# Designs tried in a protein design run: designed miniproteins, single chains. Part 62

Each design is a single chain, and the fold is of that chain. pLDDT is the mean over its residues in the fold that is shown.

## One batch from the design tools (miniprotein)

Design m2134
Fold by ESMFold2-Fast:
Formats: sequence, C-alpha cells, structure tokens
Structure m2134 (fold): chain A 90 residues (1-90)
Amino acid sequence: AMAALEALREEMLAQLDAVVAKNADKVGEGELWEAAAREAIELLVRALREGTPQEELERKMEELERELTEKMLEITDDPEARERLEKLLE
C-alpha cells in the first residue's frame, strides 16, 4: 500500500517535470506553474498521509488551480490571454 503510494508520487513528479519543461519556454511563467504544481503535490502527499477524503483533496486541488489562474490574470494584460485563462476555470 505505502510502496504503491510512493510509486504514484514518483510518477506524478516525472509528469510534472515533463509538463514544466515543455511549457517553461513557451509560457515564460515557469515559476508560477512550478509553484502551483509543487503545492499540488504537497497537498496530495499530506492528504494521503493524513487520510484526507478524496472529495476534500479534489476541492483543495480545484481551489489551487483557480488561485493560480487568478494570479496569472493579475499579471497578464493581454485580453486574449485573459479569455484563455477564463476557460481554464470551466
């Protein structure tokens, strides 16, 4: 059980690294993506360690995603980019 959890964490970290690497050059905002992704992993790890219900964990993840989108909206002046970020909230 615990070994499977650790394997999942490694898988998520590998996927995060790939996503960050592919988006860092295009977005130029890698620091925001890395910070949000790191918090997401930390929330998942802590929730699994504490036995947090999946529904509660999912809500926390959604809140983190929305907060990231709002922060990006604050630093983005381009109206077209703002519309794209709004779609991420759907």
Scores: mean pLDDT 66

Design m2135
Fold by ESMFold2-Fast:
Formats: sequence, structure tokens, C-alpha cells
Structure m2135 (fold): chain A 74 residues (1-74)
Amino acid sequence: SEIDKILETAKKVLSPEEFELFLEAVKKLEENPEISLQELTDWIRKKAPNLPASKLTLLEVFVHEYKLVLQKKL
């Protein structure tokens, strides 16, 4: 599935800690599908304030791809 492909790629390129953060963001998205990408990004920043900007951008990309897959399912 598209979801499995996103999860596999994220697991390979993210550290275990970053991958856990990604999974928490995905859970938040699944609980609130209407949540904007900006709200998810702000939540990630609040949850991991010391995360480097490059890693935040990478997480935003994976979260955005996951959101697009969920939007197609609706």
C-alpha cells in the first residue's frame, strides 16, 4: 500500500526517535483528518523543540505524503 511505502521509507531515513515522532504525528492526523499541515508542524515543533530545521522539513514531507493518502481514502 502507499501507506506501507511511506512508513518503510521514513523508517529507513529517520532515526528511531524521529520515526517515533512521525508515528505520533500520524496518529494525531488519523484522529483529526481535518487538521492542517501547519497545525501538525506546530505540534511537532512543540513536541520536539530541539529538532534541527532540516529534520523538521523531512518530517513535514512524510506527514504531508501521509495526509494526501488519507485524503484520497475519503
Scores: mean pLDDT 82

Design m2136
Fold by ESMFold2-Fast:
Order: C-alpha cells, then structure tokens, then sequence
Structure m2136 (fold): chain A 66 residues (1-66)
C-alpha cells in the first residue's frame, strides 16, 4: 500500500461520484493523477477506460489494485 495508491483510488471514487462510474470518469481521474505525478495509477485508469465502463466498475469494485 502507498499514499499514491490511496490518492488514486480516492480520485477515481470522487470523479465516479460526480460523473458516474464510466470510462469518461476514469479518463478524468487519470488526467488528474498525472498532473499530480501519480503515473502508475493514472496508467491503470487509462487502461480501464479503454476497455470500457465495465472495466472501470471492476476497478472501483476491486478498489486496491489500480
């Protein structure tokens, strides 16, 4: 575990609450994480977004593995 992983997860959940659990929310969260220098978590979110809404939901559900 790390503070970066927690921030990545919290950012995804925050954007998902604001815009719904979707590929679009994951892309927004990834952009925000990259601006903060959290690249690994941002990459995971971008991959999920490319796979679609279901992949993003799986990430949110699984939580800890970003």
Amino acid sequence: MSENTKKGMETLLEKAKEYGVSAESARIAADELEKQGIHSEATALRVAALRGDEAVRHLVETGEKM
Scores: mean pLDDT 76

Design m2137
Fold by ESMFold2-Fast:
Structure m2137 (fold): chain A 90 residues (1-90)
Amino acid sequence: MKLSLVTLTATAPESMPEEEIRRLGEEAKKRLEETEGTLSARYTVVGRTLAVTAVTYKEHRDTVKKGAEEVGKELEKKGFTDVKVTVTDL
């Protein structure tokens, strides 16, 4: 069975407190964990950068990628910039 990593990265606005970035990261993590084919998800905050990574079955990677792109659009509405979704086959 082949696995993929789906990673969402986004830069928070300078005015956003770290606690809010972490809250949004936790929400993003939970949404990706609820997506079919996701085995686990994690988030990390470094400075202003939020990274959310999901481990998924390769056959479900496009569904999880679409979910991450939808989360990214919601983050953009909240003032996040440099929103990127990447997929890496393991």
Scores: mean pLDDT 85

Design m2138
Fold by ESMFold2-Fast:
Structure m2138 (fold): chain A 68 residues (1-68)
Amino acid sequence: MVEKGKELVEKGAKALGVSPQTIVDMATLYFTVGHPGGRLTIEAVAKVNGISTSTASDYIKAYIESQK
């Protein structure tokens, strides 16, 4: 579980051209400031990280899945 989650984060990071730490920080910010699935929170995370809201949403969903 933990190892698969790490691999998914690393694979996604390479696909988006960002570091794995950036994805972890982004997910941490999302879970700290609002409920999972909140559009305002996703928009804020996307704005701070300079990515699209659709990309941020896909990342957060992938992160949630990796935490099972």
Scores: mean pLDDT 65

Design m2139
Fold by ESMFold2-Fast:
Structure m2139 (fold): chain A 105 residues (1-105)
Amino acid sequence: SSLLELAENLKDEEIEPLLKRVLEFVEKNVDKSAEEVFNALSDEEKALLIKLFQHIVDAAELDLSKKEDIEEAKELIKELLSEANLSEEAKELFAEVALLAYKEA
């Protein structure tokens, strides 16, 4: 996948600016579906979400063939955003968009 290759090649200094842009976009679009938000993102923003979700899956040793582990990954992403100035709706939407990005990789 070209998105997976982009995710693997993202530099540390690119992560924070991309994350900030995605978080701001999600907060402004909480009325949209996760698929609509995902389709509006740039390839670099999608690659960031893939990298973040993969990091959570690997760090927590999750098996995404299990529904319980998918739900845990989404909750862990929301916990990473706990100190961000975001609505609960935006945190939920971000986690769902990150899951979609990972599934497309």
Scores: mean pLDDT 85

Design m2140
Fold by ESMFold2-Fast:
Structure m2140 (fold): chain A 100 residues (1-100)
Amino acid sequence: MEELEELREVARELRELGRENEEAQEFLREAEEELRRARELLEEAERLRKEGADPRRIAVLEAAAGLELAAARFSLAQALRILEEEGVEVDERVKEAIER
């Protein structure tokens, strides 16, 4: 959940920096959709954990959420590259969050 919140903040910062860059905005929209899916999967995994469900079912949902977070990081990295190529200064903490 902490990683999800960090990547959502990164997406918000990049959206503001690239608000006039349509190509960057497209990758940011993809990242936001991937982050939304990751959140839904993690919320379902937590619900199942509280209900004492099969650990295998929980692990599958957490693995799926991990793939969505990895996809979001890729989309954010593409948006970052576009903005940096246009000379936009991006905070080092934002870059570190994407490169993890």
Scores: mean pLDDT 86

Design m2141
Fold by ESMFold2-Fast:
Structure m2141 (fold): chain A 65 residues (1-65)
Amino acid sequence: MEEEAEKLLKQVETLVDLANRIPDPELARAAVEHARKLVEKLKTLDPEGAEIAQRRVDEAEARVA
């Protein structure tokens, strides 16, 4: 369970990084939306880690909006 939560957190971080690197704002928004879905799964495994991940996703969304 902890290993699965760690993988989800890393995937969210990767998608946020991709959103920051992608020059196309439409593709960047798609990456942010995918990260949000992973955060929802992470909430069931690691609520504390999900709060941190959610904050990063919200910050990335504000940048690409």
Scores: mean pLDDT 79

Design m2142
Fold by ESMFold2-Fast:
Structure m2142 (fold): chain A 90 residues (1-90)
Amino acid sequence: SDARERFRQELVDVIRTGGRLLGLSQEEIDQYVEALRRYLDGHVLTEEEQRKVLRATEAGLKAYEEGVATPQQANTLQEIRDSLLWELER
């Protein structure tokens, strides 16, 4: 849906900004974004993909720390991280 695509794009933009602030390469940022996209699409992730999504959430939270993401975006990224950590326990 259009709303789902806007949500994804907003998180992607935040992650790209945070990745740049962390000094990540464009290639690393692209890999983390792709893993997040697959997560948001409801795909079953490999453990490698799950680690990449966790790195994406870290980048997005860095953007929040630096004042360039909203509290709602930060809360969403925290929920994604917590969900993945919970899945790793199962």
Scores: mean pLDDT 85

Design m2143
Fold by ESMFold2-Fast:
Structure m2143 (fold): chain A 89 residues (1-89)
Amino acid sequence: MEELEKLAKEIAEQLYRLAKAGYSLDVIENFLKAQLEYFAMKYLGLPREKAQELVDKLSEKIKRAAEAAKQGKYDETYEIVLEILKELS
């Protein structure tokens, strides 16, 4: 639980920094996808193909997190990222 909350904060902060730096929605979304695939492979022990499959199922939530970050909604970005990590676990 604490581990997921810490990781969600770190990811949300990175998304927020990318948004503040003026990166496009597509760049932020793809960055989040890569972070989630890495999480699934490293922490859940899933093979790359399975990690990609699970992350693809979360595409709508990933898009919402990226949109929230672009709108400067840090708390909403954090909550969505945490929800995604809980669904992967």
Scores: mean pLDDT 84

Design m2144
Fold by ESMFold2-Fast:
Structure m2144 (fold): chain A 62 residues (1-62)
Amino acid sequence: SKEVEELIKNNTKLVNDLEAQGKKLLTSDSPSDRQRGQALLQFAKILQTSLEGLKKVYESGK
């Protein structure tokens, strides 16, 4: 369905954005910025794993 394809596309972009922002925050001299960076990278990893599972189910249904 177009809805599932759009969901995969939008969340793939979100993972990339979260990883980029997280990596940038990890270069900060601020401990709070580095903690936020780690949190963003952890969230990106969880989302990526969930997306890989969704893609597998979606592709097997084609």
Scores: mean pLDDT 85

Design m2145
Fold by ESMFold2-Fast:
Structure m2145 (fold): chain A 68 residues (1-68)
Amino acid sequence: SMEELLAEAEARVAEFKAANADASVAEVVQGMQALVREMNARGYPEEVVEAAERALLGFYLERAAAEA
């Protein structure tokens, strides 16, 4: 279901954030691009990918602020 796919995407984003807590901004950008590419390759619906992209953008902004 869409709800299950959204929950799975949220879990993947949470795992990405935990794995990249100490990553540089450049590494975060590369990782975000890789994760979005993988989700698209696996056939995730556009709504799920967009939700993941919004969450990843928030994480990117937090990491950029921490390095400023």
Scores: mean pLDDT 83

Design m2146
Fold by ESMFold2-Fast:
Structure m2146 (fold): chain A 87 residues (1-87)
Amino acid sequence: DELEKEIRELYKEYVENESGEIYKKIAEKLFELAKKTKDEEERARLLGASIIYAEIALELGNKEAEEILKKAKKELEELGLEHIVKR
């Protein structure tokens, strides 16, 4: 049934929009936690987690996640510890 498929696609879009906002907020909070972290390895891991959640949010269509993604990547590059956070 084509109508059932269309309804499922609309629900998927709604769920993806809600999930994208949640993942963006998680990325932002992980970034804030990383900025407060004194241990450089733990800070790098938190920045890496922020990057992962921001990328998921962006894939789900949350364009605002691009800002946090860029900030987290820049901070991780400045630490020189990208090797600790392998994709």
Scores: mean pLDDT 80

Design m2147
Fold by ESMFold2-Fast:
Structure m2147 (fold): chain A 85 residues (1-85)
Amino acid sequence: MEFKLTLTKDGKTIELTFRTLAELAEKIQELVDSGKLKLSKETAEALREFFREHDPNAPLTRELAEAIAALLKEKAGIEAKVEEL
């Protein structure tokens, strides 16, 4: 199962496709490292905790993908949309 996460903040839209939490975590980290995605320390910490508490290589469920989107919306003010591919 594959998911697409669409992140929108300050008129910028970023799309990520991923099959596992490990892939999603890696892509988010690349965006943060490149400066394309700005996260507060609190948001980055909450995301790292979320990824740590789940099996990184397990197939993603819709519920897990939506939970990450909700976390980004609540903690970072990033509008996040999840689509199953």
Scores: mean pLDDT 76

Design m2148
Fold by ESMFold2-Fast:
Structure m2148 (fold): chain A 84 residues (1-84)
Amino acid sequence: MKKEIEKEIEEAMQLMDDSVIKLAEDRGKYEELADFQEQVGQRYLAQGDRQRAAHHYYLASQAYRKAGDLKKAEEMRAKGEEAA
């Protein structure tokens, strides 16, 4: 029936929109998380706690990578290696 085809198209479009929204939300959350982890890493490094600083820089690197900021992810990875 024509109504069933229209419903399937509408459901497919809604599913696609929901997927895009979730990806955008996840990216926004990862960017904020990455900034927070970078700040925490810097604070531990200033206190001389290199092991905790390295851990938080690695978390920031992973979060920036998930956010799509590969340049920042690489910078955080390098800082983590230097702190370790």
Scores: mean pLDDT 75

Design m2149
Fold by ESMFold2-Fast:
Structure m2149 (fold): chain A 75 residues (1-75)
Amino acid sequence: MTEEQVEQTLKDLEEAKALVPSLSEEELRAALERLDGLKAGIEANKDTMSEEDVERLLKALEELKAAIEEELAKK
């Protein structure tokens, strides 16, 4: 990934996290599947990024996943 792609992905994850309370149970489950795919993509491309960027992306994914799982637990 390029640095620009990393920053865009981080922004997208932050915006997605803000929307979590407004999503339906079906949309939350679909989001979890998308996050699994995105995590696999980051792991496959980690040698093309700095260690710092990989850590930032994985942390953002884990925070978003935790927010989605918390909302699903309330449904």
Scores: mean pLDDT 80

Design m2150
Fold by ESMFold2-Fast:
Structure m2150 (fold): chain A 80 residues (1-80)
Amino acid sequence: SEEEILKETAKEMLKVVREGYETGDFEKAKKEIQKIVEKNANKLSEENREKLQEIALTILEGMENNEPVEEIEKKVEEIL
């Protein structure tokens, strides 16, 4: 289902965020997140593509603002 694709894609992006915080390589993390979005966007309806984009922007903004991973995860859960 599209809900499962969104949830699994969000988990994959959050794993990349955790790795980025662990290594300090935020540029690599941002590029990987963008690639994840690109690979999954065409599998979704317009409405769910907008949700995926909102999730990705929330993650990228959280990283830019040095938010704790737990706070980013909470915001993503609220969108799902």
Scores: mean pLDDT 84

Design m2151
Fold by ESMFold2-Fast:
Structure m2151 (fold): chain A 73 residues (1-73)
Amino acid sequence: RAPMLVVAGILRIIGAELEGNVDEAVKILEDTVQRLVEEGHKEEALYLLDMVIKHSKSPEVRKKAEELKEKIR
């Protein structure tokens, strides 16, 4: 179930953060989670959010991930 979309999403989010592009990281996070939920991959979306919360150094990205996790559950 869409594990490659999760891995690719995490890598793109972290990549945008490493470039200092927090707005892009948030955009990728929102779009990836929305797509996973719409495709019925709710568990994968929650896993992606947990990985972003654990590994992101940006408070803004972490806050958005926590908000999305609450909205889904």
Scores: mean pLDDT 80

Design m2152
Fold by ESMFold2-Fast:
Structure m2152 (fold): chain A 62 residues (1-62)
Amino acid sequence: SPQEKAIAELQLKKGFLDMSRDTEQWIASITSDDQLRQQNIKTAKLLAEEIKRLEKEIQSLQ
């Protein structure tokens, strides 16, 4: 159904964002550069907010 396809596409997009968030968090965990660490933390937070929006959209379709 169109709804099942929409859910699958949103889940795929969430998967890519989860990977990007985890990468940003990992870089922040290993860097000794305070400015780079803060930038990666900030980017990870923005990605986490987008993931939460997608989770709510997926839930609304289920």
Scores: mean pLDDT 88

Design m2153
Fold by ESMFold2-Fast:
Structure m2153 (fold): chain A 90 residues (1-90)
Amino acid sequence: SLVVEGERGSAPIAADLSAKTGEAVVLESPVLGLGGGPWVGDGVTLDVLNLEAGQRLEGPYVIPPIDADPALVDERMRETVARMVELEKR
């Protein structure tokens, strides 16, 4: 399983990545390939995640850019983003 623990940065990870790439980012590991979702592919380093200390994020994750086209975010991606947002809350 995928578990990431870190500290909250100055900006949400989605905002930071949006500024750098202008693209959605898929966070996964080979272990999460079992999900078989549209975000399954080559593994992505978890060091791009920014979480509050003691917080854990599990599952395949898709981080759309701030200005991402809504059509690019499917139901599964929206669920993943919602989990990340919840974990970033205190």
Scores: mean pLDDT 38

Design m2154
Fold by ESMFold2-Fast:
Structure m2154 (fold): chain A 73 residues (1-73)
Amino acid sequence: LEEQKQRLLEALERLKEEEPSLAELLDKAMEAVRQGDFATAAELLREAAEKSKDERVRIALLIMAKDAEALAQ
């Protein structure tokens, strides 16, 4: 679980660098991940994907949202 949390946090940090306009949403998602609130993290990641203008970033966020949703159960 900690390894999965750390991987998500590292990936989200990189996406913040690639699309800074999403930084606020991604910071909230990262905080949810740190708190173990994966359901909220998944919701925030889907919101970030909807606002993303970069198709690669959007796809990455949707995959991460799915991973977070799986961890929530």
Scores: mean pLDDT 82

Design m2155
Fold by ESMFold2-Fast:
Structure m2155 (fold): chain A 70 residues (1-70)
Amino acid sequence: SVKEKALEELRKAADALEAGDYAKALAYADKLEELGFTSVAEAIKDVIASGDEAKVATTAANIREGIASA
């Protein structure tokens, strides 16, 4: 399902953000956007563009919570 594919891409995005692999995080954000999850994709892109490491960590944590509650 689209939801299961989105959860997989969210997990990969969180992993990439936590690892500081922003190129991979952006690729997973693009995949989420293709799946119709534009708000989370834009949040990932925006936080990477901000260069704010604390906001990157918070965004990864929020994605993890979203996965856990799904």
Scores: mean pLDDT 85

Design m2156
Fold by ESMFold2-Fast:
Structure m2156 (fold): chain A 77 residues (1-77)
Amino acid sequence: KKVEEEIEEIRKEAEKKVEELSGPGAGALVGNIIKAVAAGHEKDAEEGIKKLEKEGYKEAAEIAREAVKKVKEILEE
């Protein structure tokens, strides 16, 4: 339960930051990236980060990478 709450907080914070910097489309993509890694779909998360980079959302891609790292650390404990 605590793990799921912590992951959800990371997702909300990352999504909010990206929405403010890059707009709601980039924010939604970052949210989906974090959901994917939380569900064990690491390839989908990596593809999402690459898409952000290709579309020029460099800051959003960095926020997504940091959020993915934190989620993995929480899941590994």
Scores: mean pLDDT 82

Design m2157
Fold by ESMFold2-Fast:
Structure m2157 (fold): chain A 81 residues (1-81)
Amino acid sequence: MKKLVTLATVTGEEAEKLARALRSLPNPSDIARRVAETLESIANYLKSQGLPDKPVTIQLIVDESEAEELKALVDEVRAAL
């Protein structure tokens, strides 16, 4: 079953920093790469709209088995920033 996961509320700049941190992980998982791509897309979109400082809440639809891994990964990476 798919589950909606709230990752973080971030600005475009924060989304870029989080994406870079996720891509810098040794042996990043498929979910880590997908999250990094999503964050990069959001950051680029906000810049294109002239809203780089606008905070947005990032949510992903993932398999229920991935939901806990995804939350733990994002929280760990944010804590390291």
Scores: mean pLDDT 76

Design m2158
Fold by ESMFold2-Fast:
Structure m2158 (fold): chain A 67 residues (1-67)
Amino acid sequence: SKAEILAALRELAASLSGAARVLLLNLVHEMETHEMSEEEVLAALRHIAGRLSGEGRERVEALLARF
């Protein structure tokens, strides 16, 4: 669900730093300020994963694999 994705994104953002944290917090803000479908959220998250490297990318990809 979107609520599960939102909770997971907040937790992940809190555990990461730098670009990964900023991009994840920006997505959380978009989810809270605009109506987004689960499909739109997952598409945005895939785009974020492609912009990251190292641990940040691996953790975002692991999150995507759950949904």
Scores: mean pLDDT 84

Design m2159
Fold by ESMFold2-Fast:
Structure m2159 (fold): chain A 81 residues (1-81)
Amino acid sequence: SMKEAEEKVKERMEEMQKKAAEYVKKGELDKADIEVLKTVLEMLNDPETKEVVTKELTSSSGLKPEKLEEALKEQIKTLEE
C-alpha cells in the first residue's frame, strides 16, 4: 500500500541521514552526498518504494521518470571520480 511504501521510504531516509551526518562530521562531504544519492537510487530500484520516490523526484527536478536513474548514476560517478 502507499502508506507502507511511505513508511519504508521514511526508514531508509532516516538511516541514510545518520550515515551522511557521520561523513559530514569528518568533513567528507562528497561521501555524504554519495550516500544520499545511492540510497535514493536503491529506493528507485525497489518495487516497494519506486512509486513514492519517482513522484517526489519528478516533482522536485522536472525530469521525466525514465531519466531519474541515469541522472543519479551520473552524479554518483562524478563525485567518486
Scores: mean pLDDT 82

Design m2160
Fold by ESMFold2-Fast:
Structure m2160 (fold): chain A 67 residues (1-67)
Amino acid sequence: SGMQEQRLQQQRLQQSVDIIAPLSRELQKVQTDEQRQQLLERIDQAMREHREDREIQQLLDTMRKNI
């Protein structure tokens, strides 16, 4: 039983990383107002795609404020 719950938890963590990591990498590359606007649009898209996931919403909102 414990091993199956650990597998599900690992899968959820991996999904969060797969969503957040590319955006975090782009944030480090932002140098122009155009790039900043493009990143904000991508974050807004991700927030719309994951409306039901409150944890992802909070992470994306924090990242959005850091741009």
Scores: mean pLDDT 78

Design m2161
Fold by ESMFold2-Fast:
Formats: sequence, C-alpha cells, structure tokens
Structure m2161 (fold): chain A 98 residues (1-98)
Amino acid sequence: MLEERIRELIRELLKLAGLEATEENIEEARASLERMLDQLPAFIAKMEEHRDELTEEQRELLELAKRLLTLPREEALLLFAEYALEQAKKELEEKEKE
C-alpha cells in the first residue's frame, strides 16, 4: 500500500527531472531516498550545532528531518518523497513563472 504510493511519487519526480519512469530508474531513485534518510542523523547534528545561524526555511527543514526519524521507515519514505516532489515542483515554477 504505502510502497505503491512511494513509487507513484518517484515516477512523478522522474518525469519532472525529464527522466523515463523505468523500473530501473524508480528503484535507483528509491534507493537514493533511503540513503538520504540514513544520513539524516548526521544532517540533524550539523544543523543543531549551527541552529542560531539557520534561516526560518532551514529551521523548518530541520524539524521535518527530526520528524522523519520518529516515523516507521515506510512512512518516513512516503513523507520524504512527498516533500521532494513539492520542492521539485516549486523550483520549476520559480524558474518558469518568476
């Protein structure tokens, strides 16, 4: 159930990046998201060390990262994939409409 939703979000991410949504590309993108989740503890530690220097947007990202670590793996992957898709759409809109 959650896995199918994660894969659907990854397909949309690949389309926005101009890549084919092949099974190989989906699997590689999924593995990339998992690697990023595995690096979150180090990212959180570094951001907390410089908390007073963070922008409001960076503080929101830090709180999201902390949230992801409290969730079951599959739910964390889903939330992270949703966040990544929203960020990719925002970047494209900023380049094309602003």
Scores: mean pLDDT 79

Design m2162
Fold by ESMFold2-Fast:
Structure m2162 (fold): chain A 69 residues (1-69)
Amino acid sequence: GPAEEERRRRAGELAEEAARRAAELLKSHYPDGTVTITNEGGRIFTATVTTDTVTLTVVFDAEDFLPFL
């Protein structure tokens, strides 16, 4: 119904906003590193931070945000 459509759209917007904020935060902490946010499909995102010595990967799911909206 209409309420479900609004919740899905809100969840998608929240996921995109979270990804954007995560990228900004990671870039501020690793200015010499490369920060990449990838949409794996189905609202799943991977954040990868690559420096000269270390690669960090964080996977997060937009569904995990639905109970907190």
Scores: mean pLDDT 69

Design m2163
Fold by ESMFold2-Fast:
Structure m2163 (fold): chain A 55 residues (1-55)
Amino acid sequence: MKKLTVDGVEVSSLEELIEVIEEHLKKTGKLPKTSLGTPSEKLEEAYIKTFVEEP
């Protein structure tokens, strides 16, 4: 299975991707750079969940 990389951090699932993005946003206040081996559709959904579901 091809791994996803978000700001140098390897993630193996959509849930992990969302967590990494959320944690990075809390630390730096900006979106991390990503290098995905999956459709951008999954990344878009992860970003939406990060922004929409964050308190």
Scores: mean pLDDT 57

Design m2164
Fold by ESMFold2-Fast:
Structure m2164 (fold): chain A 74 residues (1-74)
Amino acid sequence: DFKEAVEHYRKALEAAEKGDYETAIKHFLEAYKLDPSLRESVEGLLIELYEKAPDSQRPLIEKALKELDVPIPI
């Protein structure tokens, strides 16, 4: 539901801030699935995460973006 989606969104932001890309992606994808109102925010933040991530983490973020049918910023 919305409360669970918002909690996942918050956890994703915390993980991203710490450079924990795997955890951030997991929580962003969960937020996206739980509430459509968060989709635009999740998509934008995943794109931002992709741009800032080291090369070793980009394939993981790219896979998440493709799963959500979001164009990769290349």
Scores: mean pLDDT 80

Design m2165
Fold by ESMFold2-Fast:
Structure m2165 (fold): chain A 74 residues (1-74)
Amino acid sequence: SAGAENNAAFIAGAGEYLARARATAPAELQPLVDELEALYREVKANPTDGAAVARLIETMSRLTEAMRAHQAAA
């Protein structure tokens, strides 16, 4: 669970995800990576803000689904 505890491990994982997404996402998805980066910075600044953490998780999920859809389109 990423919601209730010290979010250090989640923040580290989100940072790794962001770095991979930046390197691998197609040009059309780069604006969503930019959105994710902004949310990541907010969560890193205040890791106890559950609303910000939820937005980050939602945005990561949206980007993951968008990348899968893009990959499936061949």
Scores: mean pLDDT 81

Design m2166
Fold by ESMFold2-Fast:
Structure m2166 (fold): chain A 81 residues (1-81)
Amino acid sequence: MRIEAERVSPTELRVRLELGGQRAEFLMRASTPEQADRLLAGVEEARKAAESGPAPGTVLRIADVADPRQSAALGEVEVPR
């Protein structure tokens, strides 16, 4: 499992997820650069959790780790069973 995030603007992050050979990419938007930093920290926490090996069927919610105000932009990823 691989989780990567990159800054595309001061307030926008591109997040890429690779789980079981499947890829997902989505854009996270923040109101300020400080909010973008918090979202990036949330993605890093999700990456560390992924390295610990979540059980198959687990849904990863980046929004639960990052600022919940951006939850509609973050989405969810389920680990393949």
Scores: mean pLDDT 60

Design m2167
Fold by ESMFold2-Fast:
Structure m2167 (fold): chain A 58 residues (1-58)
Amino acid sequence: GELDEKARKFAEELKKKGVKTITSDDVFQLSKEMGVSVGDAARALEKAAKELGLDFLG
């Protein structure tokens, strides 16, 4: 869905910058940008993190 695509792009940009871990701040940012709940943003970013080999602490 649109949220999963945006979360993946968000995580890919973080990975390009050398980020190894997605945090609660990243979850809150995506939640605000997409107008979705923190829980929905967290699930989408956790999925993207697993696919990209990043740790998830959101």
Scores: mean pLDDT 86

Design m2168
Fold by ESMFold2-Fast:
Structure m2168 (fold): chain A 55 residues (1-55)
Amino acid sequence: DEELARRILSRLTPEQLEGLIEIYEEMKKNSKNPEAKKFYERMIELAREVLAERA
């Protein structure tokens, strides 16, 4: 659920969001599943949006 994910991400500090983006980037790199890669990419995009809104 994107709305739920967005609410969870909105509770994180900018530092935690940056760390989470780094973790998802590594998980995407190490995954062999295209569906999982797309999921991580969407989570990264969402986290970047939340981070940008919080400056």
Scores: mean pLDDT 81

Design m2169
Fold by ESMFold2-Fast:
Structure m2169 (fold): chain A 77 residues (1-77)
Amino acid sequence: SKEQLYLQAKLHLIAAESDLEVAERTSDPALREALLRSAGDLLATAEELLQQSGIHDPKLEARLDALRARLAALQRR
């Protein structure tokens, strides 16, 4: 259902945020790189699921954009 796709998108965003938080805190460069890659994949999947759901949620879209910006900032450091 569209509601299940929307829920799955939200869960992927929560997982991506968790990966980014751990990446920010870790002193292990290899773990950091793996977590940033994982976060990127989770964000891409969340966008796809949100599009498939057909639900337009400006707050969730803003959250997706904010997490993408955070990922990009961490990749520059």
Scores: mean pLDDT 88

Design m2170
Fold by ESMFold2-Fast:
Structure m2170 (fold): chain A 80 residues (1-80)
Amino acid sequence: MKVSPEVVEQIRRAVAQLEAALPEIVKKAEEGNTVEAMMLAIAARVEADLLEAAGDRETAARARRVADELLEAAKKAEEK
């Protein structure tokens, strides 16, 4: 994939911000706002793929972990 250095930096910041917000997003999903958690999980997966393609495997792994946690929270809420 063609990813500019500027885009990579923006993605790294987005991942860090999402990690910081993760506990609140999970709580919102538990309260029924599963759409936000699902949308952010999809975004985090795309960000992880772009970071991995750019050679930032460490941040890509963090983004995938965040995506998995968000999807799990949304899935548990939808099972109710």
Scores: mean pLDDT 82

